# Designed miniproteins, single chains, continued (3), part 62

Each design is a single chain, and the fold is of that chain. pLDDT is the mean over its residues in the fold that is shown.

## One batch from the design tools (miniprotein)

Design m10276
Fold by ESMFold2-Fast:
Structure m10276 (fold): chain A 61 residues (1-61)
Amino acid sequence: MEVDPADPEAVVRYVTGEAAPAVIAHFGSPEALRDATVEELVAVPGVGEEKARLILSLTRQ
């Protein structure tokens, strides 16, 4: 599945699946999610360092 890096919510759903609603709710907006750090993403339940780095890699492009 090709994920649009301009849609950070789609990236989060692709990487985390069941944890995606918690990540989206934690940051509140796609813009806040794009500006997130690995440490901020790891703080969300269901997101580990590898998933956090993958989300940022896919959204940074």
Scores: mean pLDDT 72

Design m10277
Fold by ESMFold2-Fast:
Structure m10277 (fold): chain A 58 residues (1-58)
Amino acid sequence: MEEEIRKAIEEAAAKVPGVHEVHYDFETGEITVLAASEEARAAALEAARKAKEQVLAE
């Protein structure tokens, strides 16, 4: 499950233009995004959060 959650989060965030790096801390459940702009960061965080919810709903 950890690998699937991480992959879903990374894949969703990578689709957002301007995202440089995505990190998911499984122990805390925190998602960290490094992006070129605040808008890209916010969009990536929303996409990642949604992807995480979809994996957990299975």
Scores: mean pLDDT 77

Design m10278
Fold by ESMFold2-Fast:
Structure m10278 (fold): chain A 86 residues (1-86)
Amino acid sequence: SIRDEIYLEMLIIAVEAEILVLERAPNMSPEVLQQQVEGLKQLVEEIKELLERNPDLPEKLKRRAEEVIEEAERTIAEAEERIKKL
């Protein structure tokens, strides 16, 4: 539905915002960094669940969601490696 499309768009924006926070705040404490990583993981899972429940979403929107998931998962992996060094 169009409501599910709007919700997915909002989740994509939220993921992009969290990636930006992680990119632009290099001196986070370990606790704050862990919280941001966990928040980003939750948003990614919400997108994945929405895609699974709504197979009829527009193909372009599904592609954009897949791309943002890949970017978020790379950001998470980099942040988790950074946490291990702290």
Scores: mean pLDDT 85

Design m10279
Fold by ESMFold2-Fast:
Structure m10279 (fold): chain A 80 residues (1-80)
Amino acid sequence: EELYKKAIEELNKAGDYMKAGNYKQASDEFEKAANLFEEAGKYRLAAIAYDMAAQSYEKAGDTVKANELRKKAEEARKKA
């Protein structure tokens, strides 16, 4: 429960950064949320958060990092 609550908190921060156009900070917070969802055993939510982080890195111009996170999303989906 604690990990899940922290993950939701990081998702909310990421959403605020996205609205502000701070895509680098948004991607960092989405990645934190994804890691917390994985620790909580919420693999479907982790995959979604990794995909959101990938999209945010892509908007920030970091296509290498975006591709790495898309692979993590695929791995999380296989565990779900």
Scores: mean pLDDT 86

Design m10280
Fold by ESMFold2-Fast:
Structure m10280 (fold): chain A 64 residues (1-64)
Amino acid sequence: SAREELRALAVELARQVQENVKDEEKRNEFYARVEAVMSRYEAGEISAEEAKARLRALTEEALA
């Protein structure tokens, strides 16, 4: 399902940030922002495609 696909993506992106970002505060900010995106999706405020795009953008920012 789209929900399961989105959850799997969120887990994989969080793993990439854990491995590549050494700053604990920066990682925690990333996790908080991911939770916000997932909460908006669960509330029906954003589509799965918009949630995926936001998660990818947050990951690129965290890895920069």
Scores: mean pLDDT 87

Design m10282
Fold by ESMFold2-Fast:
Structure m10282 (fold): chain A 67 residues (1-67)
Amino acid sequence: SDEERLRKLLAELEKTDPETAAILRERRAAGLSPRKILERYEVVRYTAEKLREIGDEIDRELEERRA
């Protein structure tokens, strides 16, 4: 269930990123569904990963220009 998935995610984040865990708990307390919280987290994680990929591409271009 989405509630179980959110519970597991929060348990993991409490150990690795307690600030994010606190934010997600606040969203849940404010009345957001577990589904909406999980969807939002996936979007943020995907965006951060995509930005890292773009940074890697820029670094490759700079390295080619140095050669």
Scores: mean pLDDT 77

Design m10283
Fold by ESMFold2-Fast:
Structure m10283 (fold): chain A 59 residues (1-59)
Amino acid sequence: ELFSLTPEERRLLLEVARYIAENGGLSKITDEILEEIAKKLGVSVETVKRYVERLKAMR
């Protein structure tokens, strides 16, 4: 679970979660918001989508 992530992956997960919360939460995430988060964090949109699905599965 969470402890299986590297410190860098955990940081990215937390930053993705913060941006999601600022944009109205998981239920209001659109592809455009995912692209903006990816650009802000310097990762791919697919990486952000993977973290979003992981957050949904873990909660």
Scores: mean pLDDT 75

Design m10284
Fold by ESMFold2-Fast:
Structure m10284 (fold): chain A 70 residues (1-70)
Amino acid sequence: MEEEVRERVRELLADPRVSPREAFARAAMHGARLADNDIEATRRLVRVAAEAVEELTGEPVPAVVGGLDP
């Protein structure tokens, strides 16, 4: 599950039209679907998406998107 979220970020950021904010939002939504209504798993996968965006773009997610999504 974590690797699927990281790969989703990589796919989204391969498109130069996709911003780091958009990539995070879409990957976080994908992670939420993978978590299947598990709040703790959702938080974990949202964090993985944030880390992947920071790793690939150098921009911290809190500066781009803000805090944790529900």
Scores: mean pLDDT 72

Design m10285
Fold by ESMFold2-Fast:
Structure m10285 (fold): chain A 79 residues (1-79)
Amino acid sequence: MVKMEGAPEEVNKLASEAAELGLEVMESGDPRAVAEGIGIALRGIGAAISAAYGTQSPEEALKEAREAVEAARELKERV
């Protein structure tokens, strides 16, 4: 689970969800889906890191993390 000290709890939770969904896509064996899944997981994790270090507002980080989770869910439905 992703947990960055200083990031809001909700951002950490959504980043963890994006990472878990990305890992599930890696099991599909489709190289394109795997690449997209990794990118989406890193996007969610990046939002948590940015919030923790103050380079992004909590509100913007939360939005980014939510978008990452939605993208991961859409990708999972395609594979």
Scores: mean pLDDT 76

Design m10286
Fold by ESMFold2-Fast:
Structure m10286 (fold): chain A 55 residues (1-55)
Amino acid sequence: MEATLEKAKRFILEAAKTLSPEVLDHAVDQAIASFEHLGNADMAEELRKLYEELK
């Protein structure tokens, strides 16, 4: 579970360097929705906070 969150964070950081803001926003929203769907609301919030820090 923790390893999955770390992978998602790494993906967001790497994607922010190569993807357009529009595509990155979609990718982050999809990741957050996936964590929420699995019942991992805390992990979804961690991803949201990371993305807001990158804006």
Scores: mean pLDDT 75

Design m10287
Fold by ESMFold2-Fast:
Structure m10287 (fold): chain A 59 residues (1-59)
Amino acid sequence: MEVAVATAPVPKTSDDELELRPGDRVEILEELDEEWVLARNLVTGEEGIVPKSALRLVE
């Protein structure tokens, strides 16, 4: 399981995006391209796309 931590707030501006708060842990489900991943928020259980720049790998 590839786990990352949100390093910046990520607002949900569309239905396909994942809302993140700093310190939220996410599971990376799929790398979509060089800038975006599909991830699951391990706190809320929600899934969506997030920018890689907002994440730091921890596991």
Scores: mean pLDDT 78

Design m10288
Fold by ESMFold2-Fast:
Structure m10288 (fold): chain A 90 residues (1-90)
Amino acid sequence: HMEALKELEKLGVEVSKIITYYNFSEEERKKVLDAFTKLSRIFLEALGKKATPEQIQKLLELGRKFVEAVRKGDIEAMEKIVEEAQKLVE
């Protein structure tokens, strides 16, 4: 649904703002962008494969947790969120 794509784009804008306004190293910024790219691909694949409404809701919750992990600079938490998202769509 277009609404879910719109929410994913909002999450991407928020991540971009955090990277821009907070003092991240080049290495940290690369890791954040790589993790968000993986999360976005998982989300888009789920939408394409007719994921259930519950799966979509859980993916959006994980997206919000991802933004919070980015705010904290918690790379390990970001990677765990990506792994949890992948397991949801298997």
Scores: mean pLDDT 82

Design m10289
Fold by ESMFold2-Fast:
Structure m10289 (fold): chain A 65 residues (1-65)
Amino acid sequence: MIDEKEVLRALGEIYEALANLDEKKGDYQGAAESYRKAAEFYRQSGDTEKADELEKKADILEKKA
């Protein structure tokens, strides 16, 4: 069943949203951590392009922290 991958993708979306909120608050370290978690879930769901995008965002934010 594909439900597991759908759940993983939804978790990725949740962590991506949390990361966006942290980034807006200036919590670059928290945002980077949430983007990395989102990327892990997207990668597990097979969304490698989205995972790569979020890992790059996390790298940039960690350099700002």
Scores: mean pLDDT 83

Design m10290
Fold by ESMFold2-Fast:
Structure m10290 (fold): chain A 107 residues (1-107)
Amino acid sequence: MTDEQLKEHLIAAGISEEEANKIIEEKASPEEIREKLYENELKRLKEALENTKEPNTPSKVHTETVTAAVRLASLAESFGADPALLEALEQATTAEEQLKLVEQLTK
């Protein structure tokens, strides 16, 4: 993967241009980049799951978890992840299911 392609993928995943440039500048291995991206999305999914307990924001939390799962699936596909896990992640509709699948992808 070229630095330009990696930057586009990172920005598409919701990482800021500044953070994407930092990852590229550090010459991180594809495995390290993948691990960092999954860790960031896993953290976001955990936060969304905690927010689901708040009575005032259920619709927003659901939208954010679905968006995070789609971005994570795209990243995992780019890094050659298991197609079965990718399909399961795309079909996941709850934050709990998404979190479980993300944890499997980061192993």
Scores: mean pLDDT 63

Design m10291
Fold by ESMFold2-Fast:
Structure m10291 (fold): chain A 55 residues (1-55)
Amino acid sequence: SPLVDELIERYKKALEFAEEQLKKPGLTDEQRKLHEKAIKNAKEMIENAEKLRKK
C-alpha cells in the first residue's frame, strides 16, 4: 500500500539522520543513548512495516 511505502521511507530517513548524528564529535552519553534508541526503533518499525507489506 502507498501508506506503508511512505512510512518505510520516513523511517529510513530517520535512521540515516540518527546515524549521521552519532558520527558527530562531542556527543554526551545521554545524546548518544537517544540516537542509539532512535536507530533501534527505526529498524524495528521498518521490519514491522515490511512484514505488513508482505501480507
Scores: mean pLDDT 82

Design m10292
Fold by ESMFold2-Fast:
Structure m10292 (fold): chain A 79 residues (1-79)
Amino acid sequence: SMEEIEAFLKEADEIAEIVRKAAEQSTDPEVREVLRSIAAWARLGLDPEGALNVEKTVLGVPDDVIAEARRLIEEVRKE
């Protein structure tokens, strides 16, 4: 139903906000860029872990940058 689609899109938007907050907490420009990309992916319905995997495996982002981005997302989620 449309209501179910709207609920899904609202959740996607809430996840994107979490990731956007994580980006604001980082001073590393590479981590900030990855988190901005993850927020955009989250708005399109990709979960953050799926988006991080795309950044790593398809776009070649270094493992240390991916690990820091994941850490910041997890910290914001726990707040």
Scores: mean pLDDT 83

Design m10293
Fold by ESMFold2-Fast:
Structure m10293 (fold): chain A 71 residues (1-71)
Amino acid sequence: MAEELKRKAEEALRALAEAVRAGDEEAVREAEKRFSEVMKAATTEEQKEALREAIERMKPLLEAALKEAEA
């Protein structure tokens, strides 16, 4: 379960990074919605820790996408 949530979180964050790079506001909203649903599904400490790991792993990708979108 925790591994599945981690995978879904990584997929949602990757989609968010791609949407941000493309400047696609609709895709950003869809990706944020998917990520929010994954966050709400995390109810145990193990699941919450898996989400933290996914976020930390994807953080550099999101930061790079945001910088590119601002340029």
Scores: mean pLDDT 79

Design m10294
Fold by ESMFold2-Fast:
Structure m10294 (fold): chain A 105 residues (1-105)
Amino acid sequence: MLSRDELAELFRRVAEIVQRAAKQAGLPDAKVEVKQEGDTLTVTFTAPDGTKYTITVPVPAELSRDAARALLRGVVAKVFDYLGLTPEQRERALAEVDAALDELA
């Protein structure tokens, strides 16, 4: 089980992984920020054109590792969707994020 504090730290690490994946996909100006606001995590990312998008994720007090992984993958997939990655770039970037998330287990 992961606490909300552990999940927040995991989201922060995932933001760095997403930034790296975006750079590999040719989007070096894309940025990801994560903030904890009570029972929610707010994920803000900046697209290469400077447009900001915010995703608010509800976080229970404790999550199983599998549930946390699914939550993180969902957020990452949404960010990649907004970044306008090609299907090939998206699949490669998601595979890289999955590999990195495995290292956090």
Scores: mean pLDDT 69

Design m10295
Fold by ESMFold2-Fast:
Structure m10295 (fold): chain A 82 residues (1-82)
Amino acid sequence: MEKEKLIEEGKKAYEEGLKAFEEGDYEKAAEHFEKAIEKLEAVDPNSIELAEAYANLGLAYEKLGDLEKAKEYYKKAKKIAL
């Protein structure tokens, strides 16, 4: 029940992050992807959705010029996606 709700909230936050990214609002995109990660990681630390959220968070930070954070999140995405 709560787990299912967390998955729905995480996917919604991820979709909101993608929309913000497409609009060029990389700060807002990062915020939404971080919210998605929080929800999805609580349910399954090895899900494909979580790996995608980390990869897109890395890309958002890359667009913001924070290359160190981008590298960190790309590493997390690769560890999950294998």
Scores: mean pLDDT 84

Design m10296
Fold by ESMFold2-Fast:
Structure m10296 (fold): chain A 78 residues (1-78)
Amino acid sequence: AEAVLREIEELRERAEELLRRAEEEGNEEAKRLAEEALRALEEFVEALNDNSTPVEERLELKRRAEELIRRAEEILEK
């Protein structure tokens, strides 16, 4: 639980930083990916607080957020 919450916070900070960079650079694609990542992380946190959500669905939400962050980072690092 504690390790998962720390990981979520780190992913959220990364996504927020990517959103800021994308806005500063005017990169609309990276901005959309960062916004989608933040939304996926919010859905993941809500799913963690809802014991009725299957573990597989929770893991997919986390994986989706991680993938969106990675894609935004790749765009902004070019």
Scores: mean pLDDT 79

Design m10297
Fold by ESMFold2-Fast:
Structure m10297 (fold): chain A 55 residues (1-55)
Amino acid sequence: SSLQQQIAQLQAEIDALSDQLFDPSASPEQKQQARDQLVELSRQRLQLQAQIDAS
């Protein structure tokens, strides 16, 4: 897949996790896990964006 397609996929995952943070049925533990995953996915997205910017 192109780097742009990989970034789009990561953005979709980030959006889904962000929605989970505002779910009133989600536990505090689930929300903390979602926050931790958002940090990691954002880091991966930045790395892929840097590869595009460097090419």
Scores: mean pLDDT 83

Design m10298
Fold by ESMFold2-Fast:
Structure m10298 (fold): chain A 57 residues (1-57)
Amino acid sequence: EEFERLLEELRARLKELGVDDATIENYVRAFRIRREKFGWSVEELRAWADLVLENLR
């Protein structure tokens, strides 16, 4: 759903930046843990994704 769409977008953007597949899947795993175990909203995860992408520029 919305969360899975966020993860697909994150994968695509990280791949565009030349990030390797193993590192991309590590980010995806961290996002899933925050969503499932720590109750982060999709909104909060979008903000985190923006920070990740900003730091990789």
Scores: mean pLDDT 82

Design m10299
Fold by ESMFold2-Fast:
Structure m10299 (fold): chain A 96 residues (1-96)
Amino acid sequence: EEIDEGVAAILTAIGNLALKRGDYEGAVKLYEKAIELAPKDSRVYAWALLNLGEAYYKLGKKDIALKYFEEAQRVAERLGDEELLQRAKETIEKIK
């Protein structure tokens, strides 16, 4: 579980680099793998969901992006992660 969470964190970081370079399709694949490996009750899982939504938004898939942002918000609420919760809310508001 901890090993999978660590690998998920690394995949999320590499996905963030891909997103920053404009490789949105590569970022999606990396974040999807991170989500598969991350514990569903972890901050890594919530951040991977938020970042996956951002990648889909950059690909013009706004409806898919919104679903991932909303799921990231729900996970952040369950975790009590105020910073992640604020980022998810701000992101949802900007694209509505």
Scores: mean pLDDT 86

Design m10300
Fold by ESMFold2-Fast:
Structure m10300 (fold): chain A 73 residues (1-73)
Amino acid sequence: MDKIKTELDKIADKASKLAKEYKSKGDMDKAKKAGDISNEAIDIRDKLEAGELSPEEAKKKYKKLKKEIDKIE
């Protein structure tokens, strides 16, 4: 349980940092995509903590977000 929450927190932080980096470089499209990934990771983490998502469902959503962030790095 806690491992997937930690991984979601890590990807949210990474995506947030990328959003700030792209914004500073003037890449508004990549900044928005990174920000969206960060917000989605936070939402999944909060729903998992509230018991609204199973760990298995959270892991599937996390894998999708990881693929999306890898495309913009």
Scores: mean pLDDT 83

Design m10301
Fold by ESMFold2-Fast:
Structure m10301 (fold): chain A 56 residues (1-56)
Amino acid sequence: MQPVVAGPDGSELESEEEKQKRLEEFEKLLREQGYSDEEIKKWIEALKNNEALPEP
């Protein structure tokens, strides 16, 4: 396979699509770690609010 050039460059604007993808990746990671649905929801809410993540 040949290397493809990146589309977006220097994008500081975090689009809804980017945020959604980030949240989904985080949710999957937390599930892998064994977090409960309740804890995952709490983390997602913290991320949406751009606040400090709660510690276990």
Scores: mean pLDDT 66

Design m10302
Fold by ESMFold2-Fast:
Structure m10302 (fold): chain A 68 residues (1-68)
Amino acid sequence: PLSDAQAAALARAMVAASGGAVPKEHAVEVLVALGLSEEEARALVDAVPGETLSEAQLAALLAEAGRA
């Protein structure tokens, strides 16, 4: 499980690697790698409007996944 601090650090690293925003497809891949099913990862990512996730949005999703 990820702590809130670990989720924030991972989100920051992903946003930096993606040039400022993370594509939803890449966020789904990372959530699946962290142990979520593809269906669970898609549901979390699809709850966010638009095609990309900001650092704050991604940190929130990763923290929620780590608490479940």
Scores: mean pLDDT 78

Design m10303
Fold by ESMFold2-Fast:
Structure m10303 (fold): chain A 109 residues (1-109)
Amino acid sequence: MIKITQSPKSITAKVGEKVTINVTASKDVNNKVSWYKQKEGKAPELLIKDGSERVEGVDERFSGSGSGTNFSLTIENVKKEDEATYYFKAKVDGEPVSYSNGTKLTVEE
């Protein structure tokens, strides 16, 4: 099983700041990775697929980068509505799907 380490576990940002969330995978996952946003009491929402491809309808302030074992999610000009837990998912052929433990983002005015 691929071990996913996501950092930080929690982050507090002010409106208008830039947030970067980092992931390290224990094994090369290429670009078969996704980023999800989950608000409390809601289903997870897919933000980024294939490492860097923004899903239709997702705000351009969100971007994914990286390949191999190191990945990042960047949120530019953070808004209060961005408060959520952000999760990383990796799927490599022949391996079970792996998820990160997530990053809880709190946004202050």
Scores: mean pLDDT 85

Design m10304
Fold by ESMFold2-Fast:
Structure m10304 (fold): chain A 56 residues (1-56)
Amino acid sequence: EAEKLAEEGEKKAKEGKYKEAIESYKKAAEIYKEKGDLSSYIASLLRAIGVEIDES
């Protein structure tokens, strides 16, 4: 579930849909946090920030 949202975020970013990509990564991060997967939580947040910074 969370992994699918992170993958969808990556796909949206590649399609130039940056707002949708950021939202998908944030949703993935929230699910990872609830499950106690801090590594994936941090990774998802960093990907969201990366899209926000780079969004070229």
Scores: mean pLDDT 75

Design m10305
Fold by ESMFold2-Fast:
Structure m10305 (fold): chain A 95 residues (1-95)
Amino acid sequence: SKEELLARLEELAQRIIEIIKNNPKVSDDEKEVLISLVNAALAYFKRALETGDQEFYDKALRYLDKIIDFAEKYGIDEAVELAREMKRLVEEARA
């Protein structure tokens, strides 16, 4: 269901935020940027589920790609894996 998909993405997002907050290699300013990207991806996905608008799915995917790129740059492998799982769920919901 849409509710189960949103709940699953929220769980994955909270895990990413926890990993980012607890990572000593990431500066406080960089943590703020990554957390804002995660929250933006969730917000767009929620709007996509509410409206059915493909543009909001596309925006959610673009923010997830930014999270993946940033997490890879800083070697936060677990955050990369979680963000890729979020991306897969968004792509499946878009279809």
Scores: mean pLDDT 87

Design m10306
Fold by ESMFold2-Fast:
Structure m10306 (fold): chain A 63 residues (1-63)
Amino acid sequence: MTPEQEELAEEAQRRALAIASTLSPDEMHAALVAAAQAIAEARKLPSVEEARRVLEDMLARLE
């Protein structure tokens, strides 16, 4: 994984946690699981642009 992909994953995790903190406990759990799965997927992708798209799609779904 490139340093740029790691930076994107860290930023997405911070943003997902901020969104999750506004949800109910049950919704928060589901949101954090979805975020963890998307971040893990993004880390396996070959390009920064594909990783960015997966992370942004996940964040859009949480809002």
Scores: mean pLDDT 79

Design m10307
Fold by ESMFold2-Fast:
Structure m10307 (fold): chain A 79 residues (1-79)
Amino acid sequence: EKEKIKKLAEEKEKEGEELYEKGDYIGAADEYSIAGVLYESIGDYEKAAEAYLKAAEAYEKAGDLAAAEHAREQAKKLL
C-alpha cells in the first residue's frame, strides 16, 4: 500500500532527525537510508534522493566517508 509506505518513510525520516540531533549519527544514517529505500519503492525519487543525501550527511558526521559517498551516488542516480 503506497500510502502506508509513504507514512512509514516519513516516520523514519523523523526518527533519523531525532537521532541526528542526539548525536547518534550511525542510527540517523540507518533511518534515513530506510526512508530512502521506502520512497524509492513507491516511485517518489525526489524524496528518496533527499533521504539518501541526509543519510550521506549523517555517515560523514560518523566518519564513514565511504558510506557517505555511496549514499550521495544513490541520490544522484535518482535525479
Scores: mean pLDDT 88

Design m10308
Fold by ESMFold2-Fast:
Structure m10308 (fold): chain A 98 residues (1-98)
Amino acid sequence: SEEERLAALEAEVERIVKDLLDGKITPEQARERVLALLDEAEKTLSPEAAIRFADRVMEILAEAMEKATDPETVASLRELIQEVARRRDELREQLKKE
């Protein structure tokens, strides 16, 4: 169930990234949706699985940066990766205290 939930969240991130690269959504909309999925993961998954999800999100966003041709989209993806990394590090700090 948790593995299926994690896979579903990862698939949603890939869909968001595809829509961004296809010009169907703005970088701001992509950011809002990705951060909402991180919030959902933190509420529904174990802390360990939420960290794994954040790591996977950063991988998906990094791959999208390599495919992006628009400098504004590249810059937005880079900023989003940094924000996801910060949230992942916060989760790791919380886990180390338990």
Scores: mean pLDDT 87

Design m10309
Fold by ESMFold2-Fast:
Structure m10309 (fold): chain A 66 residues (1-66)
Amino acid sequence: MSEEEKKKVLELGEKMAKSLEEKGYPKAARETLEFAKKLVEEGVELEKAEEMLDRYGTRKVIEEAS
């Protein structure tokens, strides 16, 4: 994973976390950001990381809203 791709995954994670926190899901926001960091550490390809991050964030919102 390139440094540019790492930055894009983290920026996406931070943007999603901010959106979720503003909507009233602070736990989902925190867990989504931590997952973005894990995807960077594991070297997951940008396209796959974006898909995984979106699915994970959605799942965490459902868990927190329940």
Scores: mean pLDDT 82

Design m10310
Fold by ESMFold2-Fast:
Structure m10310 (fold): chain A 74 residues (1-74)
Amino acid sequence: MSKETLELQTEVAMILLKAAVAKAIGEKLSEEELREMIERLREILREAKRLGDEEAAREAERALRYLEELLKEN
């Protein structure tokens, strides 16, 4: 794994952790924060696909689906 692909995978994990922590403490992420996280995940997905990192792309797609569902439930 290159440093670049490792950084992308780590960033996806950190975004998901932020969402999971907010849910665990009963705090709702703002629509603005959700939209910013979604946009960053879209950038990560594009970059992962460009690099051929199927694992990072798959994780980014899962994270995107999860956050987009949270945004719709607002």
Scores: mean pLDDT 79

Design m10311
Fold by ESMFold2-Fast:
Structure m10311 (fold): chain A 64 residues (1-64)
Amino acid sequence: DLEKGIEALKAGNYEEAVKYFRKALEKDPNNARAHALLASAYFKLGKEEEAQKHLDRALEIQGA
């Protein structure tokens, strides 16, 4: 799921990337990489508030 999201992100399929990163977080809610990648996809979609929330969560997990 994480790798499929990364492939979608590289291809510019940002909505598809969000779907796969959300699936990764369903299995592991504390996956800092999945939160950071989901934030990147949301920034590309112009969803800055959603992106910032996931970025903050990724930094919180990495710092713990």
Scores: mean pLDDT 81

Design m10312
Fold by ESMFold2-Fast:
Structure m10312 (fold): chain A 59 residues (1-59)
Amino acid sequence: MEHLKKAAELAKKKDYAEAGFHAQEALKAGVSEEEVIKALKEAGVGNPEGVVKSILEAL
């Protein structure tokens, strides 16, 4: 959950590159896509589904 927290904090600061890396680490650690999408949405990301899809396509 540490990476998920960092992803949300960085997304609030609009540091989307770092937020994306931490979201990817959270997904690798077993956090569900739904949990990552929810955290990014709560952080104010306008297209959290698209962000998660891009990360998964890069894996």
Scores: mean pLDDT 79

Design m10313
Fold by ESMFold2-Fast:
Structure m10313 (fold): chain A 69 residues (1-69)
Amino acid sequence: SQSLIDKAVEYLREGYRAMMEGDEEKARELVEKAKELFKKAIESGASPSTVDDRVDKLEREFLDDVRRS
């Protein structure tokens, strides 16, 4: 389950990068892949709070990066 969360976070990170580059279609595709993996992780016994913590951390890093740009 942790492996699925790690992979989902990587897809979400790539999605945010694509969004920053203006590649909206690629960003949507990567975000959808991340959502599927997060869903599978939770279905496999991962805690929703662990997923939320990982997403919140990544979103915080993304917003900080956007603010500096």
Scores: mean pLDDT 80

